# Designed miniproteins, single chains, continued (5), part 45

Each design is a single chain, and the fold is of that chain. pLDDT is the mean over its residues in the fold that is shown.

## One batch from the design tools (miniprotein)

Design m17641
Fold by ESMFold2-Fast:
Parts: structure tokens; C-alpha cells; sequence
Structure m17641 (fold): chain A 74 residues (1-74)
């Protein structure tokens, strides 16, 4: 499903709020939806990696972080 830029921005803000509240699993679910619609969203990739790390899903966190670095390093 293709989200509008406004929807992506709102979902990203919601994912950040969930992360700040310690609701890491919910943040991962929402941020994953952002990434599915905007795979190059560096902010969403960074926040998703942080949320995954907080859940102890370190291998997944590393893969997502490396994707963000590859996009930001070009």
C-alpha cells in the first residue's frame, strides 16, 4: 500500500512517540509500515534499528542500521 508523504510523516511521528513511551514492539510494527511505503526514509530506518535493539533483536537492528548508513553515506 502506497502512503502519502503526509501519512508517512504522521506515522513516523507516532512511531517516535511509541519509542519514547517504551512501547518498542508497537514502534517496530508502525515503523515497518513506514519503511514498506518509503524504503529510503533514513529517519524511520534509524528509529526502527533503535527500537529493535531495545527489544534485544540485535541482528535485525544491525541490518536495518546498515541500510540507513548505506543510504546516508551516498
Amino acid sequence: MQLSPEEIERLLAEGRALYEEGRYEEAVELLTKVIESDPTNIEALGLLALALARLGRLEEAQEVAERGIALGGS
Scores: mean pLDDT 81

Design m17642
Fold by ESMFold2-Fast:
Structure m17642 (fold): chain A 91 residues (1-91)
Amino acid sequence: MEEAKEKIEKAKEALKEAVKLLKSLPDSAPLELILKAIGYILAAIGEIFQAELYLKKGDVEKAIEYGEKALELAKKAIEAAKEAIKAAKES
């Protein structure tokens, strides 16, 4: 149970960082890369929702699985946001 909660909280912190990076994007950032970052953010939110639902139902193993998936997606969102920032600097 505690491990599942820790995975979910780590996913939420990574998601918070992705949103912070998205907020810092220059207007010159390519729309395609911005949309990619948003897509990963939305996917991570969905997986966090599933992890919390499984945790509420007492399925700790599934809560951990979806929490890890959420963290992976949140990290991809961070990478996509950083790519958008980099592309803006190279423009």
Scores: mean pLDDT 85

Design m17643
Fold by ESMFold2-Fast:
Structure m17643 (fold): chain A 97 residues (1-97)
Amino acid sequence: SHMEARRKRLEAKRQQLRDDLFNEALKKYTKNLTPEEKKIVEEALRYIFEAQENIEKDPEKARQYLEKAETLIEKLKDSPVAKELRRQVDRLKARLE
């Protein structure tokens, strides 16, 4: 239907904007990392972005995503990127209080 087609197009556009922001963050944080570290950063960022989307809709799910992100960040061995990702997780946790 016309309304469903419009809704799907708007949802696709919003998803594209989220993907663009994600890709910019990924590019910023993955300079000079190994392929394994890049994969960990990508997965951690995905969980952080999913937590951001769920903070108001499903705070419990947001907390679960942040916990998963923290577990991945621990694998990055106190690197500057790990510290920055931890700061982002802490800011989101503060919003859940």
Scores: mean pLDDT 81

Design m17644
Fold by ESMFold2-Fast:
Structure m17644 (fold): chain A 55 residues (1-55)
Amino acid sequence: MSAEEAARRAAEGARALLEGGLSREQALTMVNHELSHETDPEARAAARAAVLEVV
């Protein structure tokens, strides 16, 4: 997965969790858990940065 695609999907996931009523901390925990399965460090870093812009 490209870094841009990873960032986009992570941001979308974080927004959906927040819209679903989860707290910022809960959304971050769930997204970080999913990102632990990303083996590409560039994609992981981009996704993490994108999530921090959303939460």
Scores: mean pLDDT 78

Design m17645
Fold by ESMFold2-Fast:
Structure m17645 (fold): chain A 64 residues (1-64)
Amino acid sequence: GPELEARRREAIAALPERERRTLELVFGEGLSYEEAGRVLGISAATVEGLLVRALARLREALAA
């Protein structure tokens, strides 16, 4: 619902900038890991690692 959506937006905004930007490019803009890596100047493997960390942080932040 709207309250959970607001909490998710706040949690995303609180992510470390590099993790947040990577999440936005892949899940917001629909870029592949290779395309996101090209935008950020990093490898697709590094993009994957940043997403793993971002999603782990979001899981912890949104845990009841």
Scores: mean pLDDT 83

Design m17646
Fold by ESMFold2-Fast:
Structure m17646 (fold): chain A 71 residues (1-71)
Amino acid sequence: SAELEARLEELERRAKEVVLALLDAGRHDQAMAIADLLRAASEALKAGDLETAERLLEQLEVQIERAEAEL
């Protein structure tokens, strides 16, 4: 889905900034959790599992927003 691909690209951009900031803050477990969700969402989308991709992208967005609020 072009819509899910565009959403992944935007969340990947935000995730990269957030992961770097979390690593600098010593929050390694949280940084890894976001990186793992990004990877899982990308893999689901490549596999054509749109339902799993949408769910993982929602989880990723929530974790990014939480990290952005705490940083």
Scores: mean pLDDT 88

Design m17647
Fold by ESMFold2-Fast:
Structure m17647 (fold): chain A 58 residues (1-58)
Amino acid sequence: EEPYRIIKRNLEFLKKEGYKEKADELMKRLDEAVASGDQEAFDEIAREIIKLGVEVLK
């Protein structure tokens, strides 16, 4: 799967695990970054999602 789809799946997972508010905020920021082509914002958001996912999966 392409990175964007993988990240969106991770956000959906985080919402189910009780991080809905944070995941919704990250999803909005991710969609805005993708729509505007802002690679810096995309990378920042992706890193935050990965860090949160690692903590949840412990």
Scores: mean pLDDT 75

Design m17648
Fold by ESMFold2-Fast:
Structure m17648 (fold): chain A 85 residues (1-85)
Amino acid sequence: MELEEKIKKIYEEAKKRINQLDVTPEQKQLAIQALDELYKIALSGDINKLKEATEIAVEVLKQYNAPEAAKVVRETGEKLIELLK
C-alpha cells in the first residue's frame, strides 16, 4: 500500500512537470505515454525492466527533439528505481 502510494506520487508529479513544459502536444503525449509505461513497470517491481524502459523512453524523446521531457522521464525512472531498491 505505502509503496504503491509513493510510486503514484512520483508518477503524478512527473505528469505535472511534463504538462508545465513548453513543448509540442505530440512531445507531451510521447512523454506521458513513457511515464504511463514506467508507472506500470514500477508497480510490477521489475527493476531491470524499469531501467531498460527508462533508457528507451529517454532515447525516443531525444530523437523527437524533446530533451526537457527526456530529462523529466529520466529523473522519474531514477526515482522509481531508487524507491524499489
Scores: mean pLDDT 87

Design m17649
Fold by ESMFold2-Fast:
Structure m17649 (fold): chain A 77 residues (1-77)
Amino acid sequence: TEAFRAQLEALVAEVEAHARALAAAGRLDDASTVMRNASLFFRELAEKSRNPEVAAALREAADRMEAGARELEAQAA
């Protein structure tokens, strides 16, 4: 569980770093797409998870990615 949490935190940080780099380059649409795709990926994994704690952590990661995508979408508009 702790090993999974550490791996998930690392993956979330990598996605956020990639999105920040795209946004810094003026590629807000690409940045929001990266975060939205990550949100969908985590949400699908959560739905298929048999472990409630793993599912909860994945849903939390999906919600965080979705919030970031919405913020970037608002900036692009």
Scores: mean pLDDT 86

Design m17650
Fold by ESMFold2-Fast:
Order: sequence, then C-alpha cells, then structure tokens
Structure m17650 (fold): chain A 74 residues (1-74)
Amino acid sequence: AAALIAEAHRLQEEAARAMAAGDRERAIELLTKAAELYRQAGDDGSALAVERARDLVRRGLGTAEDARPPVRAP
C-alpha cells in the first residue's frame, strides 16, 4: 500500500510539472495512472480527487496546483 501511494504521489508531481510546461496530454496520462494506483492501495478518496483534477485538466480548467499531491508532513 505505502509503495503504491508513494508512486501515485510521484506521478502527481510529474503531472504538475507537465501542466506547468503546457503538456496537458502528458498530465492527463499521469493523473490517470495515479488514480489507478490510489485505488489499488485502497485510497478511494485520493483516487476520486485525482480523477476530478484530471477532468478539470481535460476541460482546460485545471492548474499545476490541482495536479499536485497533498502536502505530507516530513
């Protein structure tokens, strides 16, 4: 579970960078993979949030911040 969540976070960070670079198609691909990993980890809430962010990106309404993973304490 932890490894899947860590990989999903990495994919969301990559999606945020893709959005900042204007690569919307890449961001959608990465967010789709992140949502799938969250579901595999049993984190349905995070999967749903990422799917919603992906839909905003697809509609041209999303930003790099929307793609970013939630803040984690060190």
Scores: mean pLDDT 76

Design m17651
Fold by ESMFold2-Fast:
Structure m17651 (fold): chain A 62 residues (1-62)
Amino acid sequence: AENLLRGMEAYDAGDYEAAVKYFEQALKENPDLPIAHELLARAYEALGDTEKAEKYREQAKK
């Protein structure tokens, strides 16, 4: 998926806000995508949003 790739590129560049937006778009296109939940958890953790990071980590496990 294009948005998943774009999000990973943004994450590697340190643009965690852009990474979140791309990963959210990837989830809208494929809502049952555990890897997108895991990547959102990492991006939110990098932004310091521990509560959202934990929420998405839980979703990735299901």
Scores: mean pLDDT 80

Design m17652
Fold by ESMFold2-Fast:
Structure m17652 (fold): chain A 61 residues (1-61)
Amino acid sequence: SDRERARKEGKERLEKEAKERGLKVEAYASVERDGVVTVGALAVDPKTGTKYTLVESIPLP
């Protein structure tokens, strides 16, 4: 489905960003509202222990 594809694409984008920034992803969450799928990731910098929230929004067709 378009929703499942959007969740997968959002997660892949977040995984790429985390890898480029040297962060480890600990959790994912997603929500759909008003034709937009928002995927969030909780990521940690393993060198410092600092936590980051990464977000990607994918509009549905």
Scores: mean pLDDT 84

Design m17653
Fold by ESMFold2-Fast:
Structure m17653 (fold): chain A 87 residues (1-87)
Amino acid sequence: ADGERAVKIAEELVKKAEQAYREGNRFEADVYLALADIVGAISELAGDYETAAKIHELVAKLSRDVFGDTELAERHEKKAKELREKA
């Protein structure tokens, strides 16, 4: 239940980051991106590795497809893979 809520919160934050980025508000986009990453970190700290992996996958996709930040995307993709191996 909490894991499903965490994923939904991260999905909303990712959508807000995408909207802010497309509107040219990079600071706001970075804030929403950072908040989504924090939700993933909280899920990992709680031992919910599957939820944390899903959130890092969402952040990786946003970073690659919207921000064009391949280095950040690869970092989150690697983190998601490591988390799925623990789940």
Scores: mean pLDDT 88

Design m17654
Fold by ESMFold2-Fast:
Structure m17654 (fold): chain A 92 residues (1-92)
Amino acid sequence: SDALVEDLADFIISLIKQGAKVEVEQEGTTLFLTISGLNTLQQIAAALALIGFGLDGIDVKVKLEGDTLYVTIGGLTEEQAKKLAERIKAAQ
């Protein structure tokens, strides 16, 4: 739903406010996020929250590699993907 996608956007922006750097790449209806700059505890908390969005019905996949979270968000409309990418870029 649009509301769930907006909640996800607000969550990602909250990570940026915590000091995260978020790089975003859009491929049609899919977003690829690279999240860095969080400490280990913040990364674990963020990964668990993102898995929670996946359980709530967003197609979210999370990979934790060292100090970086790689996030794939699928199943969006192209307009939802564009708006989410623009909001993330504007928050930095």
Scores: mean pLDDT 83

Design m17655
Fold by ESMFold2-Fast:
Structure m17655 (fold): chain A 64 residues (1-64)
Amino acid sequence: MSEEELREEVEKAMLLIQAAVVAQALEKEGKTEEAKKVLEEVYKAIEEGDLEKAREIIKKAVEE
């Protein structure tokens, strides 16, 4: 019902916020192209419904 849909939407929103924070940190370091790539890959994974892949992309970007 709507509760499961809300939880999924909240998770998508959190992943997008995390991706934006990571991208902003990368851009501050002069890695503008890397920041754009992270955002694009996370958006694509979310659109495909692959939240696990989105998490992996964010984790890898944070690890360097």
Scores: mean pLDDT 79

Design m17656
Fold by ESMFold2-Fast:
Structure m17656 (fold): chain A 55 residues (1-55)
Amino acid sequence: TEEQARAVEEALRRRGVKEVSPEMARILAKYTGAGPTVEEAEAAIDRVAGGPPPP
């Protein structure tokens, strides 16, 4: 979804990726199951990148 793609794009920018294509953001949103918010996108990216286990 466009909203999820935008959230993933913003999350990646906050993590140091300043240029993200909308296509890549859409693919990542689908792949990670990220929600439409930046917070959910950041959490999904952390899971894919091998982030820490939940408390």
Scores: mean pLDDT 68

Design m17657
Fold by ESMFold2-Fast:
Parts: structure tokens; C-alpha cells; sequence
Structure m17657 (fold): chain A 60 residues (1-60)
């Protein structure tokens, strides 16, 4: 069965992407960090969130 945490992590990544597009980098960083925490059991999703976090931190 799919992990509920993985679904929530994808949702948080999407919200983070939206915050980044709006220029809300601090909010995007918080959302990506939450996504990493929720995706601890799903390495592929966690790595996606980590990559997003690294990219937005470099823009700040």
C-alpha cells in the first residue's frame, strides 16, 4: 500500500513550488523541509524535496 506520508510530501513540494514562484522563499524552504520529514520512508520523494530545498536556498 502507498504511504500516506508520501502523498503529503508531494503536496508539500507542490505548495513549496508555488511559494517559490510567488517569491516567498522562506515559506518555500519551510514547506520543502516539512516534505523531507514526511518523505523519510520514501527515498525518491525525499531526494526530490532535498533538491528543491537546495535550489531555493541558493536563490535566497
Amino acid sequence: AASERAVRAFGLISEGDRAEKEGNYDEAIKLYKEAIEHAKDVPAVRKTAESRLKEVENKK
Scores: mean pLDDT 79

Design m17658
Fold by ESMFold2-Fast:
Structure m17658 (fold): chain A 84 residues (1-84)
Amino acid sequence: MVFSDADLERDVAALREALPGLREEARRSENPEVREALERAVRLAEEAIAAYEAGAPREEVSALILEAEVAWLSAAALIAVERS
């Protein structure tokens, strides 16, 4: 798979759009495990965005975006369990 600059820009833009919501959920969470998972997702998303802005290699940025997305999905799964 070849990642174009447009593909990375789109993925980074999606992370930037998701960040305020993730920060709000972390702030509102009373469950320490859910809060930690959300804070980790925020940190990884911020790291991916920072790497992209610093001009890191496409492979490295893509890997960081994937880590951030996996962390976010994991946090979302924990929230779903908490609310069940």
Scores: mean pLDDT 78

Design m17659
Fold by ESMFold2-Fast:
Structure m17659 (fold): chain A 72 residues (1-72)
Amino acid sequence: SADELINRAIQALREGKYEEAVKLAEEAIKVDPNNPRAYAILATAYRKLGDEEKAEEARKKVFELTGSTLPK
């Protein structure tokens, strides 16, 4: 399920496995493309990897799905 993939991605972020977190979040998006939590994880993971462009794209998708940006 998307929730299982999201939980695994959160764990990967906690362990500093940012590339794994991206992969798991992308798999969650394949299962549920309207899940803003998966895009929030992508934004955080790409920011940690230094990919500001991809992080911004993911943040914009969170905004499109929720009407809100990620909190500071």
Scores: mean pLDDT 82

Design m17660
Fold by ESMFold2-Fast:
Parts: structure tokens; sequence; C-alpha cells
Structure m17660 (fold): chain A 98 residues (1-98)
């Protein structure tokens, strides 16, 4: 739902201390990943004017939520997305502790 997408974007924004002006782009990127979880990180970054590193993190974040990934599955996906293990664990822990 649009409310669920907004809540996910707001929580992500708070986790990384991002400016509220970024919220509409985060919402749009999250919505796009809900529709197409296979969307490339580079295309996501370009389409929503996001830094590439942030696009990697948002893709991992959304897929953890959408697919209800275990810690092991989240770490495996993080390797594919070139995200450090500690950052992946932070996202997964933040998700399950919310």
Amino acid sequence: SDEEIRELAERFLLLYNLPRSLLPRLEAAIKALFEDPSLDVEELAKTYDLPLELARLIKLYVLIYKLKLSEEEALELAKELEIPEEDALTLWTYYVSS
C-alpha cells in the first residue's frame, strides 16, 4: 500500500539520517522495487536520482521486507549487491527490531 511504502521510506530515512527532501525519491524507488524486485541498482539510482551506494542499500532493504529474508539470505543478497556484511546486518537487524 502507499502508506506501507511511505512508512518504509520514512524508517530508511531515519536510519541513515537522510534529509526529508529525499523522501519522495525514496518512496518512488521502493514502489518500483515492489513492482519489479529484479530492477538493476544502476537503473534505480539513475531513474530516482539517488547515489549508487544508497540505491544498493534501498534494494537490499526493500527485498528483506518484501521477501521476508532470513539473516543468511540477506547476507547472500548483500554480497551480490556489493554491500559490506556489517551494513547488511544493520539493515536486517533494524528491520526485525522495528
Scores: mean pLDDT 86

Design m17661
Fold by ESMFold2-Fast:
Structure m17661 (fold): chain A 90 residues (1-90)
Amino acid sequence: SEIEKILEEMEEIVRELEKLLEEAKKKGNEELAEKLEKILLEAEVTLGLGLIAAGVGKLAGDEEFALKQLKKQLEKLKELLEEAKKLMEE
């Protein structure tokens, strides 16, 4: 389903952010690691909101609502990933 595909993409972005944080920690850059931890926390909250929206949409029989909310949360996650990648380049 489209909902499942979006949730999988969201989970992949969170995993990518976890990898970037691990790389920053390996480099010993505490300031970068702290910034990435904050981004990862916001990403985890964003994924959680996506999961809630998917559940609410299923219970209400409103897949259109669920898809709209999931697409917004996915866009937010993509923005967070780009922010994290820019920090890694600095």
Scores: mean pLDDT 87

Design m17662
Fold by ESMFold2-Fast:
Structure m17662 (fold): chain A 58 residues (1-58)
Amino acid sequence: MSREDIREAYEALSEARVGDPEVVAETARAFLRDAGVEVDPDATAEELLELIRRYGEE
């Protein structure tokens, strides 16, 4: 998965979080799993977005 794909996902999820944080959290977990990143199943939307941001910046 490219850095551009990760950045676009982060921006889209950050905007959507205002309306549906639970849906955003589920989508973020799926995205990270597809990218091969291990995630805590109890992680919040905020924690998942921070993880996506850090992963995209590496």
Scores: mean pLDDT 73

Design m17663
Fold by ESMFold2-Fast:
Structure m17663 (fold): chain A 73 residues (1-73)
Amino acid sequence: MKEELIKEATKLVNEGLQAFGAGDSEKAKELFEKAIKLYEEAGEENKNAIEGLAKALEALGKEEEAKELFEKA
């Protein structure tokens, strides 16, 4: 159900933000990637999840991947 996917994705975004704030950029990346997949499954895009993933990728030194996400947002 679309509403359940969005709710789970939002929870993952919040967990990703907490992991990023704690300095765990690798965990934040995984959480934001999962959130984006769930939003896509629901037929939506979420700017907070995309921005969060881009920031986590930058922190991990994956600048090319982060730039590609900013171009899609």
Scores: mean pLDDT 80

Design m17664
Fold by ESMFold2-Fast:
Structure m17664 (fold): chain A 59 residues (1-59)
Amino acid sequence: EKIRELELKLIALELEIIGLEYELERETDPERKAELEKRIEELEKEIEELKKEIEELEK
């Protein structure tokens, strides 16, 4: 149950990264590019933490 909720959250975060990468490729403002890169990095860290939480719950 909880694992399934975390897996759905993981998928949602992965989709958000894809959207941000799409925006980053099309962004021309260097300040906004830096913000998008930071957001992507933060989401990647959240995904890593979430994966570890799922692994702990699968034990």
Scores: mean pLDDT 82

Design m17665
Fold by ESMFold2-Fast:
Structure m17665 (fold): chain A 60 residues (1-60)
Amino acid sequence: MKGLYRATKTVKTSTPGFLSFEEGDILEVLGETESGEYLVKNLKTGEIGLVGKSVLEKIE
């Protein structure tokens, strides 16, 4: 089920396609890649990118 997740830590990255975010940011999961990352939208910034599942906590 697509849902809302909270970032459990701050991540800063220069990797193309991956999202930088701050601890406590709320991310909407839009999909999942074949390699198992989430495609997310950061609701604070409006940015869309890939995030590793291990740094996210489901809230809705």
Scores: mean pLDDT 79

Design m17666
Fold by ESMFold2-Fast:
Structure m17666 (fold): chain A 58 residues (1-58)
Amino acid sequence: GKLYEALKDFTAVTPFSLAVKKGDILEVLKEVNDDFVKAKNVSTGEVGYVPKVNLKEI
């Protein structure tokens, strides 16, 4: 899948949200809409939704 780097920390605020730390590498599994992607955090193995504005494509 496409790899992205987290530009800032994001706290999981819902059961469907993915917690990320700045510098984490994420594999985008599905683009849900213009605001959110479904991604896997490569470091933790967790899957969830994360704001697209917090991510930079590698």
Scores: mean pLDDT 81

Design m17667
Fold by ESMFold2-Fast:
Structure m17667 (fold): chain A 68 residues (1-68)
Amino acid sequence: SEEELMEEAGELAEKAFQAISAGDLKTAEEYIKKLEELRKKIKDEKLQENVDRAIEVLKSMLAERKAA
């Protein structure tokens, strides 16, 4: 269901954020990739936008950590 997909997306986003915060950039990249894969299964446009926004934020944070 879309609800189950959104719950999984939230968990993946939280894990990616924690990995970035810990400096585990490889693990963060893996969770972001899983989130991008999950996003492909979402059919609702508003839910797609919410996940796309989360991916953009996480990728931005990851890029900043890599540049430091």
Scores: mean pLDDT 85

Design m17668
Fold by ESMFold2-Fast:
Structure m17668 (fold): chain A 109 residues (1-109)
Amino acid sequence: SLEDVKEEILDLLDGLIAVLEQFKAQSTDPEIQAAIDELIAKVRELKELVQSTNDKEQIRAALRELLAAIDRLIELVKDSTDPVAQMLRDVLEQTKAALEEALARIDAL
């Protein structure tokens, strides 16, 4: 159901915020910290939207915006030599895959 997919999305968003805050605390690179803050702000914005609506198209659009934001952060950190950046990329790629699966499940409803 849409309700079940919304719960899964909200859990993914909460998990992403927690992981991003942990990586920010471990990073000493101000550019990486700033990029993480920007993504956390976007995740919080989209979490509020997903919580406030039962409109499939609004949720779908929000997920696509988040996927684009994740892709931008992956691109920014891909050339970084900081070990935290490599771990961050791996987590972002895993989160992206989970969100793409959630989007496909919404499209099938």
Scores: mean pLDDT 85

Design m17669
Fold by ESMFold2-Fast:
Structure m17669 (fold): chain A 58 residues (1-58)
Amino acid sequence: SAMEVAEEAARLVEEGRAEEAARLLKDAGISPQEAAQLLGKLGKDDLAVRVYLELSRL
């Protein structure tokens, strides 16, 4: 699901694997903005901001 992909991308970002996270989102058809919105719905606001900022520039 899109939610599971967003959580996996956040995990990769936490591990310093931002390029892999960006590829995961692209392959799933999910924008960094959409992933951040999904993470926000889970209460992971700090990760949502980090995912948006780090992956939007890639």
Scores: mean pLDDT 84

Design m17670
Fold by ESMFold2-Fast:
Structure m17670 (fold): chain A 109 residues (1-109)
Amino acid sequence: NRKKAEELKEEGLKYLGRGDYEKAIELFEKAIELDPSMKAEYLLNLGMAYLEAEDYEKAIKAFEEAIEVGEGKIKAQALRGLALAYEAAGKYEEAKKALEKAKEAEKKI
């Protein structure tokens, strides 16, 4: 299932690049189902897809979950994604705090 999950991720990234956010979201959700061991990485991609789709509430939730289950580089990237989602939602205080945490996490990589 890991190989199929990676293939779904690659397809999801292609649909994301084409602006087909609904298909990208579906593919990343299926990747999580097939390979829960890589959930943090797929949640990061899901958060990015929701952010591009302007579903800021779902983007925030996906990035928060990616931060909870992720480590190192993935966690730092999810913290940056969270900051972008908060900024896009007009939550500037939360965005600043998330960005500060991202920079701190990046120093430990």
Scores: mean pLDDT 87

Design m17671
Fold by ESMFold2-Fast:
Structure m17671 (fold): chain A 95 residues (1-95)
Amino acid sequence: SERERAIKIAALSIRMTGLLEQAVLDGHISKEEGDALGALFHQLMKAIEAGDEAAAEAYRAQLLELIAKIPDEAFRAALAAEFEEAYEELKRLAA
């Protein structure tokens, strides 16, 4: 169970990193934006793992604010959905 939880958390991290790297390569976001989103997601994962609900919500809000600035509506909606799915899964895995 603990090992399976760690594997699922690692898989979510790999998935989100890959999505952001591909978004930079496809020109949907800049490298700077991709790096910022990746750093915030990493901080969010650490906050959830630590049980710091206040920090987790602050990082979530910052991530959603950066995503909201993406001009491509379809990509913005898809990335926001992927992030919210990852956030809910991380919370389930931490419980």
Scores: mean pLDDT 84

Design m17672
Fold by ESMFold2-Fast:
Structure m17672 (fold): chain A 87 residues (1-87)
Amino acid sequence: LSPELQAEIDIGLIIIAAATLKVAIENNGDKMSLEDVKEARELLEKYRARLEEIRARFPSLQPSVDAAEAVIDEAEKLIDEVEKKNK
């Protein structure tokens, strides 16, 4: 795969992964341990790092990167709620 095609695929996979994580947290947040919360946050940070690489290298993909960042932001918001609820 060319680097640009790989970047487009990576954005799509990140969107799917972050959206899937969001749904999983919505349905199972009450069962998440502090370790689960930490691992979920680390996973989202890895996605953000990849999106920043793509944004820097392929500015034309900025709208797609923005869409992926929005889904990650929603997932992080839910993780924050889970962490707060576990108190």
Scores: mean pLDDT 86

Design m17673
Fold by ESMFold2-Fast:
Structure m17673 (fold): chain A 86 residues (1-86)
Amino acid sequence: SKDIEELLELLEKKDIDGALEFLSTKYNVEIDKDNPPAISLFPDEDLAVAFNFLLLVKFNGPEEAKKELLSLIKDEKLKEALSKFL
């Protein structure tokens, strides 16, 4: 996916805010720790899971919740990139 490739570039730069803004703007979802967006708002489940993982990173959510979200990622390269933020 082109979107996964762009997300991976932002993650390599450790640009968490840029990664969230990219997905937020493209899929019209809010960056709000108290209201995580529904999976159905994204064309790819991995992008939805990645967005929610990055919300936990930005707002210092629990590590166990981050690990649970990582286990749902199907794209191995995206999973590896996100795991660096545990």
Scores: mean pLDDT 87

Design m17674
Fold by ESMFold2-Fast:
Structure m17674 (fold): chain A 73 residues (1-73)
Amino acid sequence: MERRERARKLAEEAVKAYLNGDPEKAQKLFDEALSLVPESEREELMRYVADLFGKALEEQAEKIRQLRKELEK
């Protein structure tokens, strides 16, 4: 597997671990992902991570909006 593809998969797993409340595991996976790419590709990988977080947070925001409606009753 290409190192860039491996780094992306590790970044996806890191985002999932962070959202599941395991920041230590997330940090370990991020460190591994960053070690697989040269410095010139780190910004691209970070933008990919930001996109993954944005998508996951949008999904969680929908759930939070639903919970807020129930609390207003």
Scores: mean pLDDT 76

Design m17675
Fold by ESMFold2-Fast:
Structure m17675 (fold): chain A 64 residues (1-64)
Amino acid sequence: AELLRQAREALRAGDRATARELLERALSQTTDPEVRAILEAALGVLDTSPAAALAGLEEALRLL
């Protein structure tokens, strides 16, 4: 949960590089297939739609 919260704050600050690193670390630490799918989707749209990536992060945090 902490890595996802940090990724959310980085993304809100416009720091996509830090958000990507934190998301990749969170993905490596989770085995829940629903959460993993949401994090993979967020990583996929991070550069094209940061708002969609942020929404995915918030959904993943809600499920944890």
Scores: mean pLDDT 80

Design m17676
Fold by ESMFold2-Fast:
Structure m17676 (fold): chain A 80 residues (1-80)
Amino acid sequence: SAEELKKKGEEARKKGDYKEAARYYEQAGDLYLEQKNYLKAGESYFNASRAYRKAGDEEKAKEMEEKGKEAYELALKARA
């Protein structure tokens, strides 16, 4: 589940495995987006962005930041 992937990301982050943490957060974001849970999708993508940045992957960090922004925009539209 998306929640299990988020927990795996958090555990990897606590161990300093930022690349693995980022991949789990990205996968959680993708599943939340598929579920139309846009707020949790955005949160997960921003967590992935931070983790990719700490791993030295600036390109993936920027990609995740853009996905997070898009997810938050979808959340705003769903509230309107």
Scores: mean pLDDT 86

Design m17677
Fold by ESMFold2-Fast:
Structure m17677 (fold): chain A 69 residues (1-69)
Amino acid sequence: STVEELLKELEEKLKADSSLSEEEKKELLIEARAQAEVAKKYRNIDATPENEEKALKEFEEVKEKLKKE
């Protein structure tokens, strides 16, 4: 499955989950999209402590960007 397919599956599962608020569902989707974007950027980059720190920083930046959309 592609990342896009996995994100669509997550969105459908969240839509079916009556235990979560709409705000919680949006937050989880934003987090998943941010994780997917950062993972794509770092897929061919060595997993050093420095690169892991950079990936975590970019993850937070992408989440903030997606929250504003």
Scores: mean pLDDT 79

